# Designed miniproteins, single chains, continued (5): the designs that were tried, part 5

Each design is a single chain, and the fold is of that chain. pLDDT is the mean over its residues in the fold that is shown.

## One batch from the design tools (miniprotein)

Design m16141
Fold by ESMFold2-Fast:
Structure m16141 (fold): chain A 111 residues (1-111)
Amino acid sequence: MIEEMKKIIKETFEGMARALAESLGRRDEVEQLLAEFNKELDKAKTREEIYEAVERFFRRMVDLVVEALKEQGLPDEEIEAYRAFMEALIPPTARGLVDAAELEVERRKAA
């Protein structure tokens, strides 16, 4: 279960990372974040450790987006509102993604 969940999560995040890299023009930074995430995920032995790795990855992605928004000249107030909104979504999003990965493993075993 845990190893199969890791595989699904890696596949999902590789897709998201590629889209983000292209959108932001920050391929090297996104590829490094993905490599660090995969390394952390490989060490995870429990669902809780997977949640923690996913939450850390999302927080690092939010930092990268915030940096890009600052470079685009968005007002500090709007950037702070964006960060607060995204940070509030990280825990439920991470849990939902991990739960969805477990459900996908179960579906693949039934097929």
Scores: mean pLDDT 81

Design m16142
Fold by ESMFold2-Fast:
Structure m16142 (fold): chain A 106 residues (1-106)
Amino acid sequence: MEKVTLTPEQEAEFARLKALIDAGAPVEEVLQALIEMVRRAKSRADVRAVITALGLLAQDPRFTPEQQARLREIARSVIDDINAGKPVDEVVERALAELERLLAET
């Protein structure tokens, strides 16, 4: 995963996600926290933070290989949509639909 410069607020959100994982939180709770982060995204910088979070979770051994693959596919779709110049709200809506589907399968 490519390294991204994070704001203090973005670093705090990633620290929260990591704390949930380290505390042994269920995959469902971690996905719900990620979904909330995506819902708060209002800028392209926020979407880059979401891509970083997706990449971190896609490497976490608590997720099954199938769940990790789905997280990578969601990250790729978000990257492609942003690079295609799609509006942030459209990118967020698609990412939310895919993450909510993954949560329902968990």
Scores: mean pLDDT 77

Design m16143
Fold by ESMFold2-Fast:
Structure m16143 (fold): chain A 62 residues (1-62)
Amino acid sequence: GFSEPEINAILSDLKNRLKNCKISQEEMDELLNEFKTTLKNSPANIDKINALVDKLVDKCLS
């Protein structure tokens, strides 16, 4: 899995991107918690995680 600093960096970037979606704080916290769990349980493959982040952001902004 990813290290704590790597998880924090990925979550911070995702949070910054998702703020433009105008979602509630509760929805943001739920998404971040789900994604944090995914990062802890997934192999440390940053390219796959970046692809998932981009897909989430694109869907949210579309």
Scores: mean pLDDT 72

Design m16144
Fold by ESMFold2-Fast:
Structure m16144 (fold): chain A 71 residues (1-71)
Amino acid sequence: MDRPLSEEELAAFIEAARRLGESLGVPEEEIQRAIERIRALPAPTVGQARAAVASLPGVGELLADLAVADA
C-alpha cells in the first residue's frame, strides 16, 4: 500500500524508526539521515517512509511486522 501518511502517522512512524534504530545500536547519523529523507518529501507515502527506514541496519523484520500490522 502506498498512500500518503497523515501527520499523526508520520510522527508515529518517525518516533518508531528512531526508537528502533536506538534499540538496534544504529549510529545517530544513520537514524537522522533516514528521518531527514522522510521529512524532505513534500507528501511522504507509506512506501517511501518504509523504504527510508529499510536503509537502517537490521530493519528487515520491521518491514515484515509493519506489513502484518497494516493488514
Scores: mean pLDDT 68

Design m16145
Fold by ESMFold2-Fast:
Structure m16145 (fold): chain A 97 residues (1-97)
Amino acid sequence: SMEEIEELLEEAEKLLEEAKKKGDTLSANTLELALEALRRAIELKDEAALREAVKLLKDAIKVSKELLKNPDDKKAILKAIALALRAIGLLLDMELR
């Protein structure tokens, strides 16, 4: 729903500010890319891209919270990188239409 999307955007933006303050560049970049993908999907009114972008942002929020607690978590680092790459792939897919 739109209300769930608005709540996700607010949570992600707050977490992005916290990541930037702590110098967590990986979480910040991953959250920024996931947020950009969600905003682009909303602009295009692409329901399939919107579903993928919402899932991406939820996963990015979860991983960023893990990294903020344990910056040396190798599994969380790899997940964050994978999510950032997936966000780039979704952005590219939306531009090729």
Scores: mean pLDDT 89

Design m16146
Fold by ESMFold2-Fast:
Structure m16146 (fold): chain A 83 residues (1-83)
Amino acid sequence: SLKEARELAELIRKEATPEVLERIAQIARDNPEDPEKVKKQVLELLEKEGLEELARRVRSLSPETVHIAAAIVLNELSQERSR
């Protein structure tokens, strides 16, 4: 759901480093029509970075919800760049 996607995006923004946020935004940009691949790559990134609670949350959510959350992160970082 959009609510779950927003909650995930907020948790990612709070817990992840700027570098991890940029990587999540890149995953969304590279995979605009592939929710399954977005979920897989985001999960792999979070597990590699030791963000176990975020990884557990991502694993419990649908690929579509994770894709929307990653797209929200991409949009927010793009807005920060525009000042």
Scores: mean pLDDT 84

Design m16147
Fold by ESMFold2-Fast:
Structure m16147 (fold): chain A 84 residues (1-84)
Amino acid sequence: MKEYPMSYEEVRELYRRILERALAAAEDGFLSAEELKAIAKEVALEAGLSEREAEGIANGLLGRVAPDGKRATREALQAALDRL
């Protein structure tokens, strides 16, 4: 791909912001994959990324915290934040 690559530090900062919002939204200790993707896309678009780049960020994060694509637990979200 011949596109502007985000640095690892830029990706880490975006994931941190997404995970913090996701943890705040996980009132029942879970977020659906759809809710997590919505939060991730919103944060990425706020950071000035394109719709396609925002979708990439959302899918990357979902793979980390919901590897079966169903839902992210509060524990998985916190563990992902701690790994950043």
Scores: mean pLDDT 75

Design m16148
Fold by ESMFold2-Fast:
Structure m16148 (fold): chain A 78 residues (1-78)
Amino acid sequence: MMATTTVKIKLPKKLSDSDINEIVQAAAKAALDAGAEVEVEVKGNEITIRVTAPTQEEAEAAARAAEAAAKAVYDAVL
């Protein structure tokens, strides 16, 4: 019995592939460090993060950690 939560981050402008990769890596690491499984998809300037954990609460916590990490990197590259 696993719960999945999806977070979407839409960047206000197209960033370089390098900057997008840093955001993706930070988000994935944060979710994994929180004990969740993570799947990240990038399409243009939109990043979709799917996190799966044993409970809905754990999935939401991991998703929020991933979103916070992604935004921290995003704010640094603006």
Scores: mean pLDDT 78

Design m16149
Fold by ESMFold2-Fast:
Structure m16149 (fold): chain A 64 residues (1-64)
Amino acid sequence: SAEEAGKKALEAIKKNPGGGAAASAVADALRHGTKEQAKEAGRLALEKTSSPGARALAEKALAA
């Protein structure tokens, strides 16, 4: 389900919000999670990561 996919993505970004996996986790939340889960992933990524790719995806998630 979308909720399950989004929950897994949120768990991944919480575990390593500053790592290279953060961009993939935000993308997964955007594609497969709920809108609320995508926004939470975006918020966490913007607060915790310096990766340009993760930050760009996070901005898209928050703007949706």
Scores: mean pLDDT 74

Design m16150
Fold by ESMFold2-Fast:
Structure m16150 (fold): chain A 61 residues (1-61)
Amino acid sequence: NAARVQAAVDRVLAHAKELGLEEEGRSIANVLTAAYQSGDITDVDAAEAAAIRTLEVLAKE
């Protein structure tokens, strides 16, 4: 479902912007979108949670 993926990407980008990690967030969002389009991601919620966790680790604070 493309709409569900787009919503997840939008939330990841919004979270990255809040953390001041817009470039990192864009890179993560691009990887997430590409992986979903290739069929590697079937659980969008789990993928979104993993992306958010990655941003939080990169932020360190």
Scores: mean pLDDT 78

Design m16151
Fold by ESMFold2-Fast:
Structure m16151 (fold): chain A 78 residues (1-78)
Amino acid sequence: LSPETREWLFETIKEILSKQKSSLFSKEESQEKAAEVILDDIENDPELKEKLEEAVKNGDYETAKKLIEEYLRKHFGI
């Protein structure tokens, strides 16, 4: 992931996690650690990485956010 895409994804994932009414994500430090783990997992998915890079570079943040929300639901139960 490009630094720009990675930064946007980190903030977006952290925002999604902060909206979960769970004790696991009640603290910003926990959200940051979870976001880093999720980003590392995404970086191991070449197809998802390509789609996210394309969406972010094109300013299609709605599509990028939807892709992340679907990924989190499927792989992390969020």
Scores: mean pLDDT 76

Design m16152
Fold by ESMFold2-Fast:
Structure m16152 (fold): chain A 71 residues (1-71)
Amino acid sequence: MMVIVVRRGDESPEAAAQRIVEAARDPSREEVTVVVGHDGTPEQSDAALEQVLALARALGDRVGAEVRLVD
């Protein structure tokens, strides 16, 4: 499964992480796209993105999923 993380303005890191977890539990899923919200300053947005990427990579390692970041 491939996890695509996109920077966008309206999804919280918690919501994005939950979508990745649910997608990783479904073996029929070939990919999932999650969007990370810009919830303030660029620094806060980058921190949220880093948290989602760390979670996606940890899950990817456990289930053999590839993780990609798209801006």
Scores: mean pLDDT 65

Design m16153
Fold by ESMFold2-Fast:
Structure m16153 (fold): chain A 69 residues (1-69)
Amino acid sequence: SKEIEELARRAAEGMKTLLADGASEELAIQFISREFPEISEEDIKKAVELLKAGDEEAALKVLIEGLKK
């Protein structure tokens, strides 16, 4: 849904901003888990790993699929 896509996009942007500001992976995961409780910590961790690898599209897919269930 559009709401799921928007939520995933906002979470991914938050992750990107934290990582760009020099936050550790652990800190980024903790912060995003608190701000986006609808997303599992496991999916947040996967998305952070994909963003660190430069694969923003795959990160968004992980977040969207996780939010569907």
Scores: mean pLDDT 84

Design m16154
Fold by ESMFold2-Fast:
Structure m16154 (fold): chain A 87 residues (1-87)
Amino acid sequence: DIAAQAAETAALNAEYAKRGLNLATIEYLMEVEGLSEEEAEELDRLARELSERYGLPLEEAMRLVAEARKNGWSREELEARAAERAA
């Protein structure tokens, strides 16, 4: 049932949006990057925090968070790089 699937997706999007998250980004991180749902939620939330705090485009913030995870950057190093990109 297409209508039921659309309603389910809309409800899930609304729940994630209330938490400052994006369902499509979380699904991408889980399926493409092989992250758990918890890890994907943390990365999406962190990217949105950086976007809001430093005025970065969300896409740029997400890229930085993904690089931080792959390279083992500390939170402090990630925030320093976000501040540099925002300047």
Scores: mean pLDDT 72

Design m16155
Fold by ESMFold2-Fast:
Structure m16155 (fold): chain A 80 residues (1-80)
Amino acid sequence: MTGLLRRQAIANGIAAGALEKSDPETAEKLRKTAEELASRMPTEELREWTLEQARRAAELAASLDTVDGKEIVRIEQEVL
């Protein structure tokens, strides 16, 4: 249950990072979704940790010039 929330937050973080420079409006929506998913975690520590994981995944995605669906899956596996 908490694992699913964390994975979904990370996935939204990756997508936000990939789109942040080219489509900031969509990136902001995805970032807020990741924050909402993290806020559902049962403790403050898990919320902060989940947000950090999502942010790190977003930074990794943003370090690539382009992020394809295949790269998103790869980054998710690498962070998780």
Scores: mean pLDDT 75

Design m16156
Fold by ESMFold2-Fast:
Structure m16156 (fold): chain A 94 residues (1-94)
Amino acid sequence: MSVEEMIEKLEEEAKRELERAKKELEKTISDPQVLARAKALLEAAVKWLVKEKKEEIKRMYEQGKEIDLEKLLEEMRRSIRTWLEHLLAEVKAA
């Protein structure tokens, strides 16, 4: 698999997890303003995370290291889920 193919898979998985997380926010948050803010924060966090994981893949490739794509994808999914949980907790605490 090329570095480009690995990055494409990472971006596709990030989009899937982000859309899933947005649906979870929509189910939980009834206030349109709060929902819009939560979605914007989640989108910003995921964008930053994808950038970080792309740089990690590139760095590992340049160093001749074996890239465990499935592990990187699972770490990314876990980070997105953690951010979702924090946003839901913030809304419930307010």
Scores: mean pLDDT 83

Design m16157
Fold by ESMFold2-Fast:
Structure m16157 (fold): chain A 118 residues (1-118)
Amino acid sequence: GPAVLQGSAALPDQEVTKGKETTLTATVQLTDPNVAGLGVVVTGTLDDGSQITASGYVDVATGSGTGTLVDSETFESSPATVTATVDTATGTATVTVTFVPTKSGTLTNIKATVYGVA
């Protein structure tokens, strides 16, 4: 079926260091936790004004997936690792996105958005 918006979470500001692996973790309340897969989009703004978008797909049975990080000023892409676990008892997804920043700075206005797919 089509991807359906499940939920979103705001994350606290995150210091990032060029060349150092950074992990963002969000807990998102799902409107329907009976999903086979999750589409994940994490956005944030660096203090230089560039926007970062990490997106990927996670198979819920394995809890693992791959994604892509894109910088809005350069349109350069780099690999990202996306993982998610779904707790059907609470209806929450815990999502992690791991990437290596190309710039140092403070990442602000960080938002994780989760879509359910069948």
Scores: mean pLDDT 78

Design m16158
Fold by ESMFold2-Fast:
Structure m16158 (fold): chain A 88 residues (1-88)
Amino acid sequence: SALEEAARLMLEGARLAVEGDLERGLELARKGYELVAQTDPAAAPLAGEALEILYTAIATARDNPAVAKRVLEQALREVERLMREMLA
């Protein structure tokens, strides 16, 4: 489904951010969010929360590289939880 594809894009975005590709990670997460907003507006708040969490974690990682891995890994776990809730 389009919602499953959107979740896949957002999760891949979070994973790329953990691997150090912050720009591509955020781009994929935005694409996933846009797909949710177009296909299931009722699910958009959960996808938006996931995007905001990842955006904030990426901003923190850019400002403080010493905590980047920890903050981004925590964001990935939170995005995983929200995507499971969205697909439930």
Scores: mean pLDDT 89

Design m16159
Fold by ESMFold2-Fast:
Structure m16159 (fold): chain A 83 residues (1-83)
Amino acid sequence: AVEEADLSNVEEALAAKALVLIEYRLGKLSEEEARELLAKINEALSKASEEEIEAAREKAEAIVAAAEAGDYEKAIALAKEVI
């Protein structure tokens, strides 16, 4: 799922970032694996404009909110819709 994201696309990069955090919380990723993936995603996001990041942020926040509510099925579905 994370590996299928186009990191040059800001919405997909933010969705991938949320998905990495969810998979880490579920024990599917080690701390080191999550850190390495987040580093790659953050490097890609550093090339995006502030306006592009703001426009994409609302969808990423929805994914994170679903995960924080314990609705991991919804969080993963929302991430896959963007990716």
Scores: mean pLDDT 76

Design m16160
Fold by ESMFold2-Fast:
Parts: structure tokens; sequence; C-alpha cells
Structure m16160 (fold): chain A 68 residues (1-68)
């Protein structure tokens, strides 16, 4: 439905906002440009985070970059 799509888009926007903040604060100015670089960056900074969560956040980052 239109409502479900709006909710999903809002959640994706919020997830990207959080990931972007993490990247900007912890990257030292070199932002990940590939999904693998994003994965490696997140794994290094959040070693206790589940692999599934790291992969999801790396995908969210890459999708958000394509929209900027």
Amino acid sequence: SDLDREIDDSLRTMEYSVVRRIMLRKSGGKLPETEQEAYDFLRKNFPDMPDSTIRRLAQVWMEGLKRE
C-alpha cells in the first residue's frame, strides 16, 4: 500500500542518516566508496555487531550514496 511504502522510505531515510553520521565521524575524511569498503569499515568500528547487521548497513550506505 502507499502507507507501507511511505513507512519503508522513512525507515530507510532514518537508517541512512544514522550510517552517514557514523561514517562522517569515524572515517577521518575517507568515506567508503564500495560495499566491501563500507562492510570492512563497519566491522572494524563495531566488531561485536552481528554480520547480518553490518551487511545491511553497508547496503543502506551504498544505496544512500547513489541518491546523493
Scores: mean pLDDT 80

Design m16161
Fold by ESMFold2-Fast:
Structure m16161 (fold): chain A 86 residues (1-86)
Amino acid sequence: SMEEEMEILFEYLRGLSFIKAAKKALENADSLTPEQLERIVEELKRVAERLKELYEKTGNPRFKQLAEEVEKLRDEAEKILEEKKA
């Protein structure tokens, strides 16, 4: 339905907006506290799980691609967090 198509579009746009914001935050990682980075890691985990769920529900490969991009950002954020705690 048009309503389901619109829901999928808005979920995709939310994923893109989140990735853009997360990339910008990690570009400024030197100014972030370990506590702020921990919160970013937890949000990245949550968003990756949601995007995987959307891929399973819709079969749309764009959600799989977004989930993989969020997982890479999570790995980057976890590495930065580990370095700040060392």
Scores: mean pLDDT 86

Design m16162
Fold by ESMFold2-Fast:
Structure m16162 (fold): chain A 84 residues (1-84)
Amino acid sequence: SEKREEVLKKLDELIEKYKAGEITPEQLLSEIARLFYEAIKEKGLSKEELQAVKDEILKRMEEYGFPKELIETLKRVLDTIINY
């Protein structure tokens, strides 16, 4: 999905900013949640597409070596946004 690839590209840009020390872990979490919320509001992604994007975000966070607690917090936030 073109919409899915756009969200994942923006995620990669946020992770690179975090690696560069430009944003905190809390800011990264907030910006990912905002990115996901705006994708729902503006792009009209289905719940199935949102679940796929959520799963890919969480997978990339694991691959980048983020702490389990941060990944679990992000999962809960994204699940709340999808089920709102």
Scores: mean pLDDT 79

Design m16163
Fold by ESMFold2-Fast:
Structure m16163 (fold): chain A 68 residues (1-68)
Amino acid sequence: SMVEEALKEIEELKKEALEKLKAAKTSGERMDILIETGKRLQEIVDKVPSPEVKEKAKEAGEELWKLV
């Protein structure tokens, strides 16, 4: 289903962002990664606006922002 695919895409996007954050050398690079990832999460929610997708994207965003 589109919902299941969106949830998997969010998980993969979170994992990619975590790897990029670990490789980032400056606070500016970390902020750029967080901003770009946030936009991509919003695009997924806009495409598949279900409660499960919105919740998963929110959790992923919150988890990534706690690393700043």
Scores: mean pLDDT 86

Design m16164
Fold by ESMFold2-Fast:
Structure m16164 (fold): chain A 80 residues (1-80)
Amino acid sequence: SEKEQLQAGIDALEASFKGLKERAKKAKSKEELEALIKGLERGLEELDKLMEKVKDEELKERIEKLKEEIRELIEELKKR
């Protein structure tokens, strides 16, 4: 179903964010930080596209929470 496809998309983005967050703990170079920020910004764009399609309130809350966590990490990385 469309809901199952949206759920899978959110699950994939959550998994990708977890991986980027772990990479962020180990990142030491400016190039690594810039690559991580780019990945996180792409994640936000993908979440915005999913938000346009999602009608389920629980999925909307998951997207909003993930967007907030991604924005916080971007701000942290930009301060390094």
Scores: mean pLDDT 84

Design m16165
Fold by ESMFold2-Fast:
Structure m16165 (fold): chain A 66 residues (1-66)
Amino acid sequence: GPAPELTLEQLKEMVKNAAKIFGLKYEEKDGEVYVEIDGKTYVAKTPEELLRLLKLIGEYRIDKEA
């Protein structure tokens, strides 16, 4: 089964899926992930950065619809 810890590849997939669900621009370039949220481009490369970006996407949408 998958490791209990999220891998870089799993985190990229989660961010990609979240961006797709919320209609956000997603791009992968030179091993980095780029997501545009509210006119700002966020860049993530490490698992920690990807996890923060995933959380930010979730919080951003909840806040905008509250």
Scores: mean pLDDT 75

Design m16166
Fold by ESMFold2-Fast:
Formats: C-alpha cells, structure tokens, sequence
Structure m16166 (fold): chain A 88 residues (1-88)
C-alpha cells in the first residue's frame, strides 16, 4: 500500500523502529524508571505521529493513508511496552 511503501522508505520509519527497540531495552534495564521512560517516549512518539501523518497525507492525500500511518505508530508504541512487561 502507498502508506506502507512511503513509511518504509522514510528515515522517520527507521528511527521509529530503533526507538521501539530501545524503549524495550530501557524498560528491562531500568524498571524503577518505567513510568518516566514511558512518558518521555510517548511525547517523542506524539511528534513522530504528527510527522508520519503528514507524510501519509502527502503520499496519497487520502484519509485511509493517514489512518493507516497512525495505526502503525500506535503499534510501535504499544508493542515494546507490552513485550518488556512480559519479560519482567
């Protein structure tokens, strides 16, 4: 799809994958700081959501593309937290 193609080619998409992996590692290494780490990451990902939504709109100008981009960003935020909690 146009959204997935555009996002996978972007530097923002690659940075988002790296941040998700780092979030999981940080939570496992510093569980006492989990709430602080999550809040800081959520603020960073809020900015990334805005940028990815803008990129999706530019790619196709479609609402569907924008919604798909938002869903991808939400999965990147949610997955590392859930995975870290399972390993703790």
Amino acid sequence: SNVEEGLSESESYHLLKEEAEKLKEELLKNPEKAEEIVKETEEKLKELKKKLLELAKESGGSLEAAEAAMKIVEEFLKKPIEEALKEL
Scores: mean pLDDT 63

Design m16167
Fold by ESMFold2-Fast:
Structure m16167 (fold): chain A 107 residues (1-107)
Amino acid sequence: VTVTQPSSVVAYEGESVLIYSTSSEPMSRVDWYIQKPGEARQLIASGSEVAEEYKGRFELVQISSRTWALIIRNAKKEDTAVYYQTVTTSLGSATGSGTTLTVLPRR
């Protein structure tokens, strides 16, 4: 099983960010993680259940059996990080290579 994520996404403060991730196989479960350099990965959401720290601005939406989107509303500078999707399928689990999100000051 293979997970495909965009390598980089750039957004401006206050914008909504959509990070699509596609699995080669239908997904039974999806988890999203945030990782900053030198820190452990932190769970953002497991399926539609968003961790308390990220509630309100972060949402996971299933687009199809193979595609999920991480939505970040009202992007902030602190959202600048690498985002990883881990999927569970009938063929096992896989993690994408990560999406680097850069949030720039509003122009």
Scores: mean pLDDT 82

Design m16168
Fold by ESMFold2-Fast:
Order: structure tokens, then C-alpha cells, then sequence
Structure m16168 (fold): chain A 79 residues (1-79)
């Protein structure tokens, strides 16, 4: 599935992004912009997941979990 392939690539990209966040490689302004983007993306993905079933819903829920994990790391960096 192209959606499953996209999820695996997104997971790899998110793992790299979390490492950059934890290593302090992003500015405060970049982190604030990322938080705003992640919140908007999570809201949109939740709407799509609510309208989806089966494997597509599972993939969307996995994406939401990955974005929420990234958001938590970004928010922790600003605390």
C-alpha cells in the first residue's frame, strides 16, 4: 500500500526530527512554528480518521500517534 509506504517514510523522518529537537538543533522560533503546524495536522488527521475504516483508519491513527510524540518532544524543549 502506498499509504503504508508513506507511513514508514514519515516514521523515519519523525525519528530524525525528534533527534534534532532533543539535541537542541532547532531555534525557539522554528520549534514554535513546528508546534503550530503539528497541532493543525493532528486536528486534520483526527477528522480523516473519524471518517475512515479498517487499515486506512489504523494508518491514520499511527500517524496521529507519531505527530503527538513529536509535539510532546517539541513542547518539552520550550519548557
Amino acid sequence: SSLREGLEQTKADIEELIQMLDNGELSREEIEALIAHLRAAIAKLRELAAKSTGEEKKILEELIALYEKTLAHAEARLA
Scores: mean pLDDT 86

Design m16169
Fold by ESMFold2-Fast:
Structure m16169 (fold): chain A 77 residues (1-77)
Amino acid sequence: MEEIMPIVRERAKAVEEQTGLKFSEEALELIAEVIAEKGDMSLLLPLLLKSAEIALEKGRKVVEKEDVEEAIEKLGL
C-alpha cells in the first residue's frame, strides 16, 4: 500500500488542479486499497475521476470516502 500512495497522491493532485476539488486522505487511502486489491493501475484515473464527478454533483469541494465508495459501486469494482 505505502508504495502506491505517492502515485495515487500525484494523480489526485492533477485532478485537483483541473477541477478545483481536494481529495480527503481517507478517500485517497480507499482508492489505494482498491487499486492494490485489483492489481490494475489502469483503474486509478477512472476511479479518481468518477469520485470527483460524484462530489461535484453533490456541490462539494472535497472528495470524501463516501464519494469513492459510490464510485466503486458505479464502476462495478
Scores: mean pLDDT 83

Design m16170
Fold by ESMFold2-Fast:
Structure m16170 (fold): chain A 80 residues (1-80)
Amino acid sequence: GAEELARRVEELLRKAAQAGAPDSVINLLGKALQAAREGNFEEAAKYLEKASQVARDNGLTDIAEEAERLAKEARELAKS
């Protein structure tokens, strides 16, 4: 549910920070985390999709793939 998505976004944010991701990726994941905590899953999905693209452009493939997966989960929660 919502709390699980927020926890997973927080874990991804920690991983991105440890990997030395650009501030743009960290900021987008932070916005996704806030949106997820507020129950705004449509907004969380949009920030996660943007974070995935920026991470991919910076060669952070694992972070990008995880962000894309979480974005899909956020979109499913938005339908509920």
Scores: mean pLDDT 88

Design m16171
Fold by ESMFold2-Fast:
Structure m16171 (fold): chain A 65 residues (1-65)
Amino acid sequence: MLTEEQREQVREKRLELEKKYGLSPEEASKLYNNPLIPAIAAAQGSVVLTPEGLAELQKLALELL
């Protein structure tokens, strides 16, 4: 389970991505609920919700847009 602190970090980064790329909440939700993101995190042995993981999420958002 994600900690409350990790959930807040994801929420903040999601809002940053929404603002930066002009994404609607629906579009941002699709990016964060993309099953590829957890699969990549698991394969890399890293947590997507760390600062480094959030940077990878941003890279993935750029590749998917």
Scores: mean pLDDT 55

Design m16172
Fold by ESMFold2-Fast:
Structure m16172 (fold): chain A 99 residues (1-99)
Amino acid sequence: ELIELAIKALEEAIKALRTALELVPDDEFIHKALEEIEKLLKEVKESTDPEKAKELALEAIDLALEALRRAKEVTDKPLELEEMEGLLGILRGLLNIIG
C-alpha cells in the first residue's frame, strides 16, 4: 500500500512537470527535475522497502512543487499548475499519515 501510494505520487509529479514544460518548454530546472523524478520512480519500483519508497516520493513531490512554483511565475496559465500543486500537497500529506 505505501509503495503503491509512493508510485502514484511519483507518477503525478511526472505529469505535473510535463504540463509545466508544455507551458515553459525551455526551462532547464524543470527538465532536470523531470529527469531526477523519473530516476526516483525507477528506484521505487525496484525497491521492497516501503520507508525508502516514502522518502523518495516525498523528495520527488518537493522537487515537483519547486518546479511548479517556478513555472507559475512565468506562465499566463497558472490555474492548471495550481491544481497540480494541490494534488501533490494532498499526496504528501497522505504519505506522512500512512507511513
Scores: mean pLDDT 82

Design m16173
Fold by ESMFold2-Fast:
Structure m16173 (fold): chain A 65 residues (1-65)
Amino acid sequence: SVTAEAAARLLLVATAVETGKLEVRMEGDEMVITLRDVTPEDLALAEETKRLAEELGVRVRIRLE
């Protein structure tokens, strides 16, 4: 179900933020996901985060550094 899938993705995102893999901040009503020294795995995680947030009606931008 959408709710169970969203909960699982939220847990994955929370773990990534806690381990420093991903930085997430709100700039107004837009969520900005920042990645440094990007790996394919980090980019995939950021895109999963974007997909989840957009499903919840939040605008998302991915920033690569």
Scores: mean pLDDT 72

Design m16174
Fold by ESMFold2-Fast:
Structure m16174 (fold): chain A 81 residues (1-81)
Amino acid sequence: SMEKRIEEMKERILKETLENLEEFKAALPALEALDRSTLSEDQRLERERVLRIIRESKSREEFEKGVREFLEWLYEERLKK
């Protein structure tokens, strides 16, 4: 039950993110300019992974793969708590 709900939440987040792909690409300069001084080490690692995915993706397909891999990593990290 709980594991199925978590999987459904991951797929929902992925779909929503992909629907806003062009907005994330356009926002990259502003996202990179955000102050990091108040972020925890975990939040800094999450931020750097997201920025790398946006920066390095040359196509929607590459971006989709990067976002899915990020969500799987995030899911595993949250399960450890």
Scores: mean pLDDT 69

Design m16175
Fold by ESMFold2-Fast:
Structure m16175 (fold): chain A 84 residues (1-84)
Amino acid sequence: APVFTEEDSEEDIRKKFEEALASNPDLTPEQAKELAERLAKSAVEMGKLAAEIDAPWGGPSEAEARVAFANAIVKLLEDAGVLP
């Protein structure tokens, strides 16, 4: 499973998603890349939004929120059978 850190840029998150999705035989390399781009962008955008509002976690940084959202996406993909 991909592991995300607070030091990860949007490009780093995209690469980690792409590598994880590229092992799925039901996805073409182009589909894995496109999905990874969308997921990374969503994690970044939601991380920014979470940092701008009062969060249950006591005001996480944008980076902390981004990592939490990226990890939540991975779990959703695993539960959906898209990731092992």
Scores: mean pLDDT 77

